# Designs tried in a protein design run: designed miniproteins, single chains, continued (4). Part 27

Each design is a single chain, and the fold is of that chain. pLDDT is the mean over its residues in the fold that is shown.

## One batch from the design tools (miniprotein)

Design m12908
Fold by ESMFold2-Fast:
Structure m12908 (fold): chain A 68 residues (1-68)
Amino acid sequence: GRKAVVETSTGAKFEGTALSETEVEVVLPTNGTRLRVTFDKNGNVLEIEDLDTGKKYPGELFKKVTVY
């Protein structure tokens, strides 16, 4: 997949892989947690899902997605 970068509301950046034009997968390096981040055409985060637990978080926890 294409390279993606997800920026949190606190300014941390995580590298991910684009799954589609609206979804990216990020694996957190500290614990291996897999997140699916859904975003709009402008890179605004709409939803975050923990792929291991199915728990959903509001998009405001992440600031932006950039796909290269």
Scores: mean pLDDT 80

Design m12909
Fold by ESMFold2-Fast:
Structure m12909 (fold): chain A 94 residues (1-94)
Amino acid sequence: SMLVTPVDAEESDLNPEAKKYLEKADEIAKEMAKLYREGVDPEELEELAKKGLEYLDKALEAAKTEKGKAIIEQARDVFEAESKKILEALKAKK
């Protein structure tokens, strides 16, 4: 799963700073998916996952509305679950 904003989310629900960090986390999620396909060492993906979660935490701190916070919290939960899944799959291939 990729990080996506709900179709009912308005621009005003995500202030520019929160959106910037959410977009950086999405870029990291895409890079993790690419590296997973390339079969890199789990340690490389663990560092990338940590960086993605740091951007999501920054997005949450920057969020100015309750709806914006809810969107980011959902994205963080999805990112954490997917990151754990691909890391476990990589370790199993060793």
Scores: mean pLDDT 78

Design m12910
Fold by ESMFold2-Fast:
Structure m12910 (fold): chain A 109 residues (1-109)
Amino acid sequence: SAAEEKKEQENLEKLIENDAKKAGEDMRKMLEEGAPWERIRARINIYGSTVGMSQAEIDQLLADLQKEGGVREAAEQQAVEIAEKAARIMGELLQRGVDAAIERSKRLK
């Protein structure tokens, strides 16, 4: 029913939002605990590319994360925001892939 479809959509939106919050918290933890730089660099490259950042913008964010004071603090906040946005995009893409697979399955009967 339309009511069941709406409820399931709301459940999926909550799941995507929870995954986004976790991605942001994981990024913050990596930066606060001093995870290996190559791991931070790789994660930011993946997330930055996912949200449509250019390589120059990604390289600038990575450079700012190696600075001190307010520049570093702003870069850390930007990295967390990008992680959350990337997780939402990935969640939405995954959901569209699942929906397309279900639709294809219905046509193969």
Scores: mean pLDDT 82

Design m12911
Fold by ESMFold2-Fast:
Structure m12911 (fold): chain A 90 residues (1-90)
Amino acid sequence: SEEQLKKYLKEILDTIEKLIEALENNDEVKALEEIQKLNDLGQKIEDDPSISEEQKLKINRLILEAILAAEEKDLEKLKKIKKEIEKLIE
């Protein structure tokens, strides 16, 4: 459902925001915790039959890009991905 999709997107946004904060503070443990939360959210979305296959693919791609940006400590890319997800909620 659109409502359930928006809930997942909001949780992803909150997680990316906390991930950015952890990276800005050089908190490696917190960054790894937030990366794990992104992986868990991706799995929940994959397992949710109310989300379309097209939306699953799109969102899991954004999650993967966010994780890769975090591993590279690319804050600019993380902020860009955050903006893309914000546009999906509108």
Scores: mean pLDDT 88

Design m12912
Fold by ESMFold2-Fast:
Structure m12912 (fold): chain A 96 residues (1-96)
Amino acid sequence: MYTVPSSDSTQLSVDQIQQMRDDYISRIRNGTDLQDIADDLDYMSQTSRISGASDDQQRQFVGILRGTSDMLRRADNDNEAIGIINSGFDRLISMS
């Protein structure tokens, strides 16, 4: 919901995004509440950027994270949630 630039955002590399995807998938498989993962993604959309991203890429990054979060909150099972994470994070990786 905030459209103002973050003045002190975490810079994420491709390797960090890949590690983060693997961590979220592991958390889902271990029975972590999808709501908690979705909240983490919403927080990341407000505080993080892809290293070297343009303003257009940053808007896309925020949109992908928010969309992934929203889809996770509506996922029916862990396999669907893992697919949502993979789809969202593949899009993030392709932007770098």
Scores: mean pLDDT 78

Design m12913
Fold by ESMFold2-Fast:
Structure m12913 (fold): chain A 94 residues (1-94)
Amino acid sequence: AEELEKKAYKLVLEGYKLLKQGKYEEALKKFKEAAKLARKSGTPVGLVLEAAAYQGMAHAYKGLGKDELAQQYLEEARRLAEEARRRGGIERFE
């Protein structure tokens, strides 16, 4: 879990760096990989990282002019962040 979280975190940071450079398609690849690893972690930290990756995807899609898709990813990111807050206690430490 912790190794997946660390790898997901690094990919999220790389994705945001690419967003700053206007490299939207490259950023999407990093965020998609980050979300996959974050989800596989099965932890509340993983949910936070998956939400961060989805926020990054939303920004990338908006940069590509895909506003509808960007809004969908932003909504999913909010849902994941809310779930992470509910699970941010020690209920499920897996």
Scores: mean pLDDT 83

Design m12914
Fold by ESMFold2-Fast:
Structure m12914 (fold): chain A 78 residues (1-78)
Amino acid sequence: SLEELVEAGIARVKEALKERGVKTIEEAMEVALETVSAYVEPLPNEEANKVYAEMLRILAEISKKHKTGEAALAALEA
């Protein structure tokens, strides 16, 4: 389902942020966007567009509320 694909994609974003040790919100969003793009690339086009849009919506909300990479990661883990 779309929900399961988005949840799995966000799990990959969380792992990427942990692995890279991001400090700023700008660095966190750069790593997150790279991870989202890589995650949706092998999906069928229609499904990729829906998953991409929902993941970007989640990340945009996180970036508005948090100013550090650590805070963004904590918000995604909640």
Scores: mean pLDDT 84

Design m12915
Fold by ESMFold2-Fast:
Structure m12915 (fold): chain A 92 residues (1-92)
Amino acid sequence: MVERALERAARYAKLAAEAKTLEEAKRYIFEAVTSADLALMSAVIDGDDEMVEALRPVIEALTRADKAAMAGDLEEARAYAARAAEEAEKAI
């Protein structure tokens, strides 16, 4: 369950990093955040402390991407989404 949610988070974060518009970035970031939150919830329930720590940089990067997108900064949103994708791929 965690791996599938994390793979989905990585995929949407990568799509957000390549987004051409703020609306696309916001949509893909939302999907990535939702999937990362599901992965975190599953890891916490399973007592997987190593996965919880691995998800910390993913969630932090996605939070910064979301904040940038809400502020209208597509370039910053894309940069943090790219970082989130890299961190998520490392956690898989």
Scores: mean pLDDT 86

Design m12916
Fold by ESMFold2-Fast:
Structure m12916 (fold): chain A 64 residues (1-64)
Amino acid sequence: MVKRTYVIDGVEVTVEATKDSVTITASGPLTEEQKQKAEEIGKLALLEARRKAREEELKRLEEL
């Protein structure tokens, strides 16, 4: 799971990604340009989440 928070022109944008989904939550209205940036971040986070999910599950089991 990947969770990142950004501030774009004073608007807080939280991007949460799992291996199968991405959720983007904004504290206020976004412009079209800001929304495109958030979507690009979401795509990258989804790819990272897919790779990290496998490694984090193994690591979490070892830390238990």
Scores: mean pLDDT 74

Design m12917
Fold by ESMFold2-Fast:
Structure m12917 (fold): chain A 114 residues (1-114)
Amino acid sequence: SEEAIKKIKELIEETERLLAEDAPASKLFMHASFLRRYYKKVEEIDEELKKKIEEAVEKTGAILVAQMDLMGSLTPESLEAGERYIKKLRELGLPEGIIAEFEKQLEENRKRLE
């Protein structure tokens, strides 16, 4: 639907702004959830919009999975996964402030696990 496409464009532009402004992971987490929901409602999209959606979904999705891992169950496996997710955020070129936030959370989780 045209309404779903308009909403996706708004979410992409807002996501790009939040990434540029080094916004808190919690805001990007919310945008990841909304993008995934509206993306499923779009049957036909142009190639340029598709690339922008895929890039925004990959970046916000990586933030989402890192946050779910680090804020979820505290286990040795989740710490190892957290390290890999943070590395992925760096590979995707996410802002250093977001990466530093996740690195601090990982260090706190390590201290809590002993």
Scores: mean pLDDT 74

Design m12918
Fold by ESMFold2-Fast:
Structure m12918 (fold): chain A 61 residues (1-61)
Amino acid sequence: MQDEKLLEALEKTAKALPSVDNIETLLQMVEMATRSGRISDELGKKMKEVLEKAIKEKKEE
């Protein structure tokens, strides 16, 4: 699915970001895109889960 490739790319991007703050900025942008209808609620939820997991992993390191 195209969504799977997008989520995979997002995960790689989040892991490459230097700080939690940068990942939190992406999370905010995803929330705004979801609220505006630019992305579906279902896709937005999955993208948020990917970013929240990346934040947690980065805080554990």
Scores: mean pLDDT 78

Design m12919
Fold by ESMFold2-Fast:
Structure m12919 (fold): chain A 91 residues (1-91)
Amino acid sequence: MDREEAKRLLALGVSAMQEGKYEEAIEHYTRAAEAAPGTGIQAVALTYLGQALMKQGKYEEAVKKYEESLKIDPSNEVARQNLEVAKKKLE
């Protein structure tokens, strides 16, 4: 488990999102989540991964990532709100 690598990958993902490079953001956030399993940084990475998936219209995958994030951090209001938006897209 490498929390510093996870933080580095999370920062790269955020940069990719700001540039509209959603596929690159997904790769960086996925690797960030894998680098720090069970930690708060994994919950953040999963929330951001869900947001990148939403930008690509991958709503079912986004729902799963927000649910995974909330299992680690149930108090994450951003993940909870985005989960409801993603579920509504599937109705």
Scores: mean pLDDT 87

Design m12920
Fold by ESMFold2-Fast:
Structure m12920 (fold): chain A 71 residues (1-71)
Amino acid sequence: MSEEELEREIAVALLEMIVGVALAALSHLTDPAEREALAEEGVELIRKTGERLGVEREVVDELVARVRAAA
């Protein structure tokens, strides 16, 4: 593996970790307004972090869709 490939794998893993934390948190919230607010915060964090780490838009959009689907 090249350093570039390793950096990309780490970046994607970090985004997947953010998704996992958001999904776990959403599963424990009972208030619809709190669930929506958390999902919006998670989506914004994923988009900003993905852009900063140079992750492909397609990958970022898929992860965003997973968080939104759970809300």
Scores: mean pLDDT 82

Design m12921
Fold by ESMFold2-Fast:
Structure m12921 (fold): chain A 57 residues (1-57)
Amino acid sequence: SEELKKEYEELIKEMKDLQDELRTARANGDTEAYRRLLEKLYEISKKLFEIQRKLRG
């Protein structure tokens, strides 16, 4: 559970970084980067949810 908690914290940090990158991509009109970042954000969200489930049941 300790290791899962660390992974959770790291994913939260990556999510925040991705949100900043999404804002930059939108401001620059970089549609390809925006799409890629959205997909990664979705993947991280799913992983966070799965980790929460594993920590409980």
Scores: mean pLDDT 82

Design m12922
Fold by ESMFold2-Fast:
Structure m12922 (fold): chain A 69 residues (1-69)
Amino acid sequence: METRLLLTNLPASIDEATLRSAVARAGAELVSFERLDDTRAVITVRGGDVEAIRAFLEAVFGVEARVLP
């Protein structure tokens, strides 16, 4: 299953490769990354537990992650 997440409070220094590594450590695959502005991005992840992915990204980067429709 693929899930889209809105990330807010995302540091501008965090790039796609860094997010891919973090998502992989949370047990999922990063399918896409779209930077919206200096603090926000939309990512698409495949597999894993969405709640565990959100918790991991919050803990590692201090982001807020929300599931998008």
Scores: mean pLDDT 83

Design m12923
Fold by ESMFold2-Fast:
Structure m12923 (fold): chain A 89 residues (1-89)
Amino acid sequence: GEIEKKLEEIVEELIELAREIGKKKGLSELEIEIEEGMILIAYSVSKLNNYDPSLLLSLAKKLKKEAEKLGDKELIERAEKIIKKLESL
């Protein structure tokens, strides 16, 4: 399905964003891996719930707030783009 492929691509973008934000925050590799695991859990729940993006949206909005705290315009714009893609599913 088209929606499944789009969601998979969005999840990959969300994981990349989380890793970059985590690295800039000075998180350990273990802490970054935990954040990635939470995104993968949200993705699994989405697939089980007819591709409902709600948990992934919550995580994307959390990452946007973290990017805003860092003052990183590029990371804020990337988070906004991911949020818009999830809202369009």
Scores: mean pLDDT 89

Design m12924
Fold by ESMFold2-Fast:
Structure m12924 (fold): chain A 83 residues (1-83)
Amino acid sequence: MLQEFDTDEEAINFANSSPDYGYYSSKETPLSDLSKVKNHMLINGEPKGLGDVVTVYNKITKEFEKAKVVGKTKNGLFVLKII
């Protein structure tokens, strides 16, 4: 499923509805190729748009996983689904 969200709050609420989802904002990446995904995932590299596949580090499982960009907002927030 690929979806555009009207607000960052809608996207965050959707991502928080399941452990298989996370979210990413480029505005929260200060100094590295790793981006901070809220809750428990870190992204290795910057997602560019819907359908992009990125590597994420899951802090709960302590493993690297593949995630697909399944949603975005106009403010540049991306919703990711673990594959």
Scores: mean pLDDT 64

Design m12925
Fold by ESMFold2-Fast:
Structure m12925 (fold): chain A 79 residues (1-79)
Amino acid sequence: TTLHFKAVFDDEEKAKEFYKEALKEAQGLGKVVSSKLEGGKVEIVAEFDSETIAQLAGVILTAIGMVYGASEIETEVVK
């Protein structure tokens, strides 16, 4: 099961801090297969052993994104 996570920040500095924290959290829960920081845009794709863990990771990353002031967040869990 794969989580595709995307967040957009108006503040590039906040995007960088979020990216560091989000990668640590995703790596702790599963395998990060790709990650990208491009200006205020953060994308993380991570693979998990179960759909439940992937969904929980999405919730955690969304909560962190909201704390860092993300203006837009998208999550998708793919089998």
Scores: mean pLDDT 84

Design m12926
Fold by ESMFold2-Fast:
Structure m12926 (fold): chain A 90 residues (1-90)
Amino acid sequence: MSVEEQIEELAEAFRERLRELYPELSEEEIEEYTERFRRLVRELFSMVPEEKREEVAKLLLELLKASLEDQEKVTAELAPKLKKIIEEGL
C-alpha cells in the first residue's frame, strides 16, 4: 500500500472508533478529530523508517479495531511495542 492509502485506512478505522466510543459527537466533530489524527499519523510515519511503517500501521489498526471492552488491554500491549519501534527507528 502507498503511505496515503495506509493513512486513509487508519483514518477510516479511527472515524469508526470515534462513532462507537462517542455516539454523542456530531459528524463535524468526528471529521475534525479524524483530520487531526490523519495529520498526526503523517507526522509519525515521517519519523519512522520506511521498512517499519507497515508494522506501525498494523499496530495502530489493531489498537483502533479493538473492542471497547478490550481497549485498555490492547493499548497496554501495543503502546510499548509502538514506542520501541519509534525510539529504535530514529
Scores: mean pLDDT 70

Design m12927
Fold by ESMFold2-Fast:
Structure m12927 (fold): chain A 84 residues (1-84)
Amino acid sequence: EKEKELKEIEELLLSKAKSEEEKAAAKGLVELLKKENLSVEELRKIKELIKRGVPPIDALSLVLGEISEEEVLERLERLKAAKA
């Protein structure tokens, strides 16, 4: 279960990556998620946030309780506005 969620997160990040640097960052994030010993439910929440356009590091910080959901939503709205 965890391996499936981690692979789906990696594939999602790679699909959005436009450079080798971004691809390396995606791999690094997946390794970080493995070290955090997250549950399947926490990994699913991170995956859904990334699908919504939330930066991966912000999604991880939200799941760990380091930032508020309101802060993440504000960042997401700004990113959407910038993309038009």
Scores: mean pLDDT 73

Design m12928
Fold by ESMFold2-Fast:
Structure m12928 (fold): chain A 78 residues (1-78)
Amino acid sequence: SAGDEFRERVKKLTPANIGELAREARDALGLSNREFGQMAGVSQATISRIESGEIKEPSKETFEKIKRVLEFAAGIER
């Protein structure tokens, strides 16, 4: 299922796929970049740049904050 595939992708999260997964999770939750940023504790500008691929390697802190939201979204898919 799509939920199972998303969960497996979140388990294998890397700097290369985090932007795509963040966009997919944000769309599934019905959130703007600003709202997603507020949920993750990351600025809207940083979320936008990660989703666009402008930021290739976010800091470890930013990566962990976004990962937490992706884990939450992976739970919603089930």
Scores: mean pLDDT 82

Design m12929
Fold by ESMFold2-Fast:
Structure m12929 (fold): chain A 67 residues (1-67)
Amino acid sequence: MQEKVVETAEKFAKESGSEEILKTVEKSKNYSPESIRNNVTEAAEKISEELGKKTEEALKKTIEESK
């Protein structure tokens, strides 16, 4: 579960070119999937609202699929 959430978050961080999001993913790797989702989504929202929405949707989907 966590590994897939981290991979999805890293993919969005790399595609966005945002070091802020990537650093947030690195700091949150050992946290719960929900904490990773919240932290990474918050970081993405600071860059843009659209990126925040895409990140939230992708991470929610990854968590649901990993049940």
Scores: mean pLDDT 74

Design m12930
Fold by ESMFold2-Fast:
Structure m12930 (fold): chain A 81 residues (1-81)
Amino acid sequence: VDELKQAAVEELRYVKELARKLAQKRGVEEALRFFRERAKFIIDFTKRELESLGLEDKAKEVAEELEKLVEEMARELEEEL
């Protein structure tokens, strides 16, 4: 459980850095769209993996935590760009 959550957090951080670089070439709006779309795929994948392990309640909990992190990261990107 913790390993899957940690992997998702690391992937989100990586995608945030890619979005920051993308903003330099395509602008803030495209970078935020890219970040949000990639973040959704990471959250959906993590939730599905936890559900496949029979951890449906944990899947919901982790997805909600990751969604909060994504909103915070998106806000940080808007402030930094």
Scores: mean pLDDT 82

Design m12931
Fold by ESMFold2-Fast:
Structure m12931 (fold): chain A 87 residues (1-87)
Amino acid sequence: SDEDINRILDKIEQAVRNGAPRELVIRLAGSLLRASQGLGNPEQVKEEIRRTSKELGFSDEDIETILNLSPEDQLRLTRGIARLLGR
């Protein structure tokens, strides 16, 4: 949903402002893009999303929200991250 995507993007932006490595956010975006496209090993991609999200300070509830996003919403989140990093 737009609400979930905006909440997640706001939290990523806050993490970056608080000194989270840009590379970590890029890795999350890459894993979300792969998940949205059905690329790679699904279990490995899912674990990478869990790990990178946890390192960014997401709660287990937020991580489950991210993992349960539709492929379309995972792609929208990836695009939102790209826009945030391009600022």
Scores: mean pLDDT 85

Design m12932
Fold by ESMFold2-Fast:
Structure m12932 (fold): chain A 68 residues (1-68)
Amino acid sequence: SSRREQLEEQLRQIEDAARRADVEGQAVLLELGEGVLGELTSLDPSYQSKRDETRRRREELRREVEEA
């Protein structure tokens, strides 16, 4: 398998775990996902949009925790 395929599989696993995690778990998993997306974006620029979305979601989670 290519490095891209391995990273895509890791991202898929992180996303699945994040959907079922609490807010604190989501924050950790989205940070890991952003790292994976950083490497994916260097291999395939089409991942840039998803990386930007993941960063915005992390900022939203931080705001949600502060406003809860």
Scores: mean pLDDT 81

Design m12933
Fold by ESMFold2-Fast:
Structure m12933 (fold): chain A 69 residues (1-69)
Amino acid sequence: MDWEDALRRAEETKREYPQLRELIDLMERAIREGLSEKEIRELLLEEVLKRNPDAPEEEVEAARRIAEA
């Protein structure tokens, strides 16, 4: 993954979806701190699950697979 492209898309996403700002800010901080792609994915997964505790098990499993990839 190219983090420069990811950050640019994150900025565009913040503009279109202000409700995602906190998640995008979390991702940007993790990138600046030098976390690995795996660590960033795990951090985002944790935050998404925290915001959606009632998410279906199938969606949780799909998100975990993405974080572990």
Scores: mean pLDDT 67

Design m12934
Fold by ESMFold2-Fast:
Formats: sequence, structure tokens, C-alpha cells
Structure m12934 (fold): chain A 98 residues (1-98)
Amino acid sequence: SKKDKISELVRKMVRLLLQMIADLEKQGKDDVAKKVLEIFTKILNLISQLISSKDKSKQEKYYKEILKKLEEMEKLAPQHRELIEQVRELIDKIYEIK
């Protein structure tokens, strides 16, 4: 089902973001890891709103805000750019399924 596909994509995204946080903590970048976790929490909330919305214009608004949060995350941890691009690809797939 669409719901099962979206759930799998969300699980993959969460795994990647948790790996990023763990990598930052391992490097002693606890302040950056905390900021990334805060952005991650906001992204999860926006994805929940995107998935729950039936309004196309609201879906587009949430999608654009998610992309903005990913850009903020890349600026905080540019060494994780490739991982953040993988997260973006998963979010693009969620948006396409909706």
C-alpha cells in the first residue's frame, strides 16, 4: 500500500539521520549533533504534516520547508552532504507517492 511504502521510506530516512548524529557525537561534535537532532525533529514533524495533508498547496509548503531544513543541516555538517542528499531523495519519493 502507499502507507506501507511511505513508512519504509520514513524508516530509511530516520536510520540515515541517526547515523549522522552518531557520527557527529563520535567526532566530539556534541553541539552540532544537538542542533542536527533539533532540525531532524522539525523535519519529522513536517513529514507527518505532509503525509496527513490532503491539500496540494499545503503539501508543497511542507515539502519546501523540509528542503529548507535539509539545507540548514548541510550548512551545520557539510561533511555529511552525501548522506543529506540520500535523505532528500527519500523525501522526494514520499512527496511523489502523495
Scores: mean pLDDT 88

Design m12935
Fold by ESMFold2-Fast:
Structure m12935 (fold): chain A 113 residues (1-113)
Amino acid sequence: SVSRRIGLTLAGIGAVLELKLTGDPEAAVRAVDYAAELAQLGDEETAERLFVDAVEAAIEVGSEEAAVAAIEKIAELLEQGKLSEAVARRALERALRLAEEKGHAAVVAAARA
């Protein structure tokens, strides 16, 4: 459903904005969950962008805990078969590069696992 994809996209954007305002790891996890549901509906491009946006927002707000939570949730969804390996790999590679650029060792370790 186009309506469901639009609703999930807006919910994902809202979760990323909440993360930027609060640094809350639960907002990061919700953003990843909405992105994964979009990927399951066939919108892998929007899902990949939301995964990266969640990790980037967490790093920029200074919440290493939220960034790690987002990465761990992406890995969990991949293990559960709820994400394609290609989408998860691209999202984690972009997150790893961003974490390395910002010097966040714990986020780098999580993305490499």
Scores: mean pLDDT 78

Design m12936
Fold by ESMFold2-Fast:
Structure m12936 (fold): chain A 80 residues (1-80)
Amino acid sequence: MSEEEREAFRRAAEAAAKVVAAAVNLVLAKKENSPEIPEAEKRLAEALRELAEALLEFSESRTDLHRAAESLRREAERLE
């Protein structure tokens, strides 16, 4: 694995971690009926878009990653 591939993987992993953190925060906000639910949904949408962009940078030749990125973008748009 090249340094460029490792850096792309690191960015994708960090973006994935942000999605998990944002999703957990949204679940907790909904459970507590928090006034922060709209902010939590916005943060999750932003994290999903970051992951989609990171996956697209990983490999332009990978149809599976392109489909995953498109799915993540649509879910992000749905949360706004």
Scores: mean pLDDT 76

Design m12937
Fold by ESMFold2-Fast:
Parts: C-alpha cells; structure tokens; sequence
Structure m12937 (fold): chain A 68 residues (1-68)
C-alpha cells in the first residue's frame, strides 16, 4: 500500500468506524504488513479491536476500493 492509501485508511477508521487514533494505527500497521488484504485486515480488526462482522465487511470494501 502507498503512504497516501494508508492515510486514507486511518481517516476512514477514525471518522467512519469511530476508532481511537491508537486503534486506527494498529489497523493501519497490520494492513501495511499484509499489503491491504481485506479479509486478513477485517479478521484482525474483529479479533483484536472488537469490530462487528458488519464493520469488518465495510472495512474490507473500503480497502478493496483504495487498491483500485
């Protein structure tokens, strides 16, 4: 993922999903490591941050759109 894509992801996590800056940073770091894999990032967010399956699905869609 590019730095611009990671910044857009951080903004989305805070503004749309209501995550704290610390929680958003953990998701951004993980997404960078898995090169924006939407399934892995969604599962990480559910298991580590307590996101719902619906929130994880929306996050995955956003990540797929960012990579287009």
Amino acid sequence: MTEEQLEKLREYLIEKLGLSEEQAEKVVEFAKRVNGDSDKTGVFAMLRLGLSAEQASELGKFLDELKM
Scores: mean pLDDT 83

Design m12938
Fold by ESMFold2-Fast:
Structure m12938 (fold): chain A 73 residues (1-73)
Amino acid sequence: SLKKRYEQAQADKEKFDQAAQQYRQLSDQYRQQGDSQSEKRYQQMYQISQSGAQLMAERGEQLEAQLRQLEES
């Protein structure tokens, strides 16, 4: 159902947002330790997670608009 797809997109966005926060913190920690290799690895994971969150946010917005239209009709 459309509602189930919306809920899934919202849940997936939350997972990507949480992963992004975690990877950013890890990148910062390794930067402070002078571990450039680990810093770069977690920076890359952060970027991937942010891209995933953005994609899920866009899908969620489209699905929410469709759900609102169905409820108002």
Scores: mean pLDDT 87

Design m12939
Fold by ESMFold2-Fast:
Structure m12939 (fold): chain A 96 residues (1-96)
Amino acid sequence: MTDEEEREIAEEVSKETGISFETALKIVEILRRLREGKEVPVEELDELIKELEPLADNPNVKALIAFLRQLKELLERGELTREAIQAAYQRADEEA
């Protein structure tokens, strides 16, 4: 993924959720790092969830928080795989 693609995705997320572009960029970067098999500290996910909680009245933000919480649980259990990430995304969408 190029820096330009990350920026475009972050702009779309910002528009759909109403979160800041900076917060959207952090989400895109974390998801890219997870997709590349890089380690993401649980603390980074916790911090991001805390930043999003005040905006949870927006259904898109609520779905995003649910997705990030599922990723955190998988990471804490050492079960974070590509398949688990896809399953978490589907579950978050169903619960939103």
Scores: mean pLDDT 74

Design m12940
Fold by ESMFold2-Fast:
Structure m12940 (fold): chain A 64 residues (1-64)
Amino acid sequence: EEEKKKLAKEKQELSDKMIQAIEDEDYEKAYEYLEELLKLTPDEKEKKDMRETVEKRIEEKLKK
């Protein structure tokens, strides 16, 4: 359905903003964009993968 393409584009834009926020070390904004992405993602596995990806990227930035 054409609606799926629209949704995929919106998810990509939010993903790009989230990554940019992580690069800017604005983790609060990164999590806000993650929550927006999760609202657009009904699949539980995709939600889990997105959370894990964001957490890993933030950990890499922090170099704990």
Scores: mean pLDDT 76

Design m12941
Fold by ESMFold2-Fast:
Structure m12941 (fold): chain A 65 residues (1-65)
Amino acid sequence: SREVGIEIHAIGIAYEYGLKEVKIEKKDGKMYVYIKVETDEELEKAKKAGEELKKEFGVEVIIEK
């Protein structure tokens, strides 16, 4: 399914950027990707990963620090 495809690619992108905590949630027909970061360096990586995910899949990305 598209949801499984998004999950696999989101985890792959997060792994490539060295991000450890990525969760995917579906609410009211919308897909949300949550990325948890601990440092400013991880925040910058999460922003780049988030823009790639938004561009490829049209999902919302929420970054938590």
Scores: mean pLDDT 76

Design m12942
Fold by ESMFold2-Fast:
Structure m12942 (fold): chain A 99 residues (1-99)
Amino acid sequence: DPEVVALARELGLTPADLETLERHKRMAMLFQNLKEEDINQSLRDLLQGLLALVRDGRISRAEAQAIVRELVERRRRAVELAQERLKAEQDWEALEAVR
């Protein structure tokens, strides 16, 4: 999404941060059944809100970057838990199939 990329660059996020966001977006689509447009809109809203706070002098760019990275880490943990639950469900179904 070009708007997400532009907003992230304005906040001083690195290309590695953008790649991490894209990876987590794909995982959220797969494991949380979220639509790409809904995720892109949520990211735009978040980045626009943080940029407004930086422009208003309420937070620094470094604080905004830390908030984005913390939210990505929280999403990563949620995706890992979803993957573990899916695997446990598949392992259970396989066990039942042999009984």
Scores: mean pLDDT 74

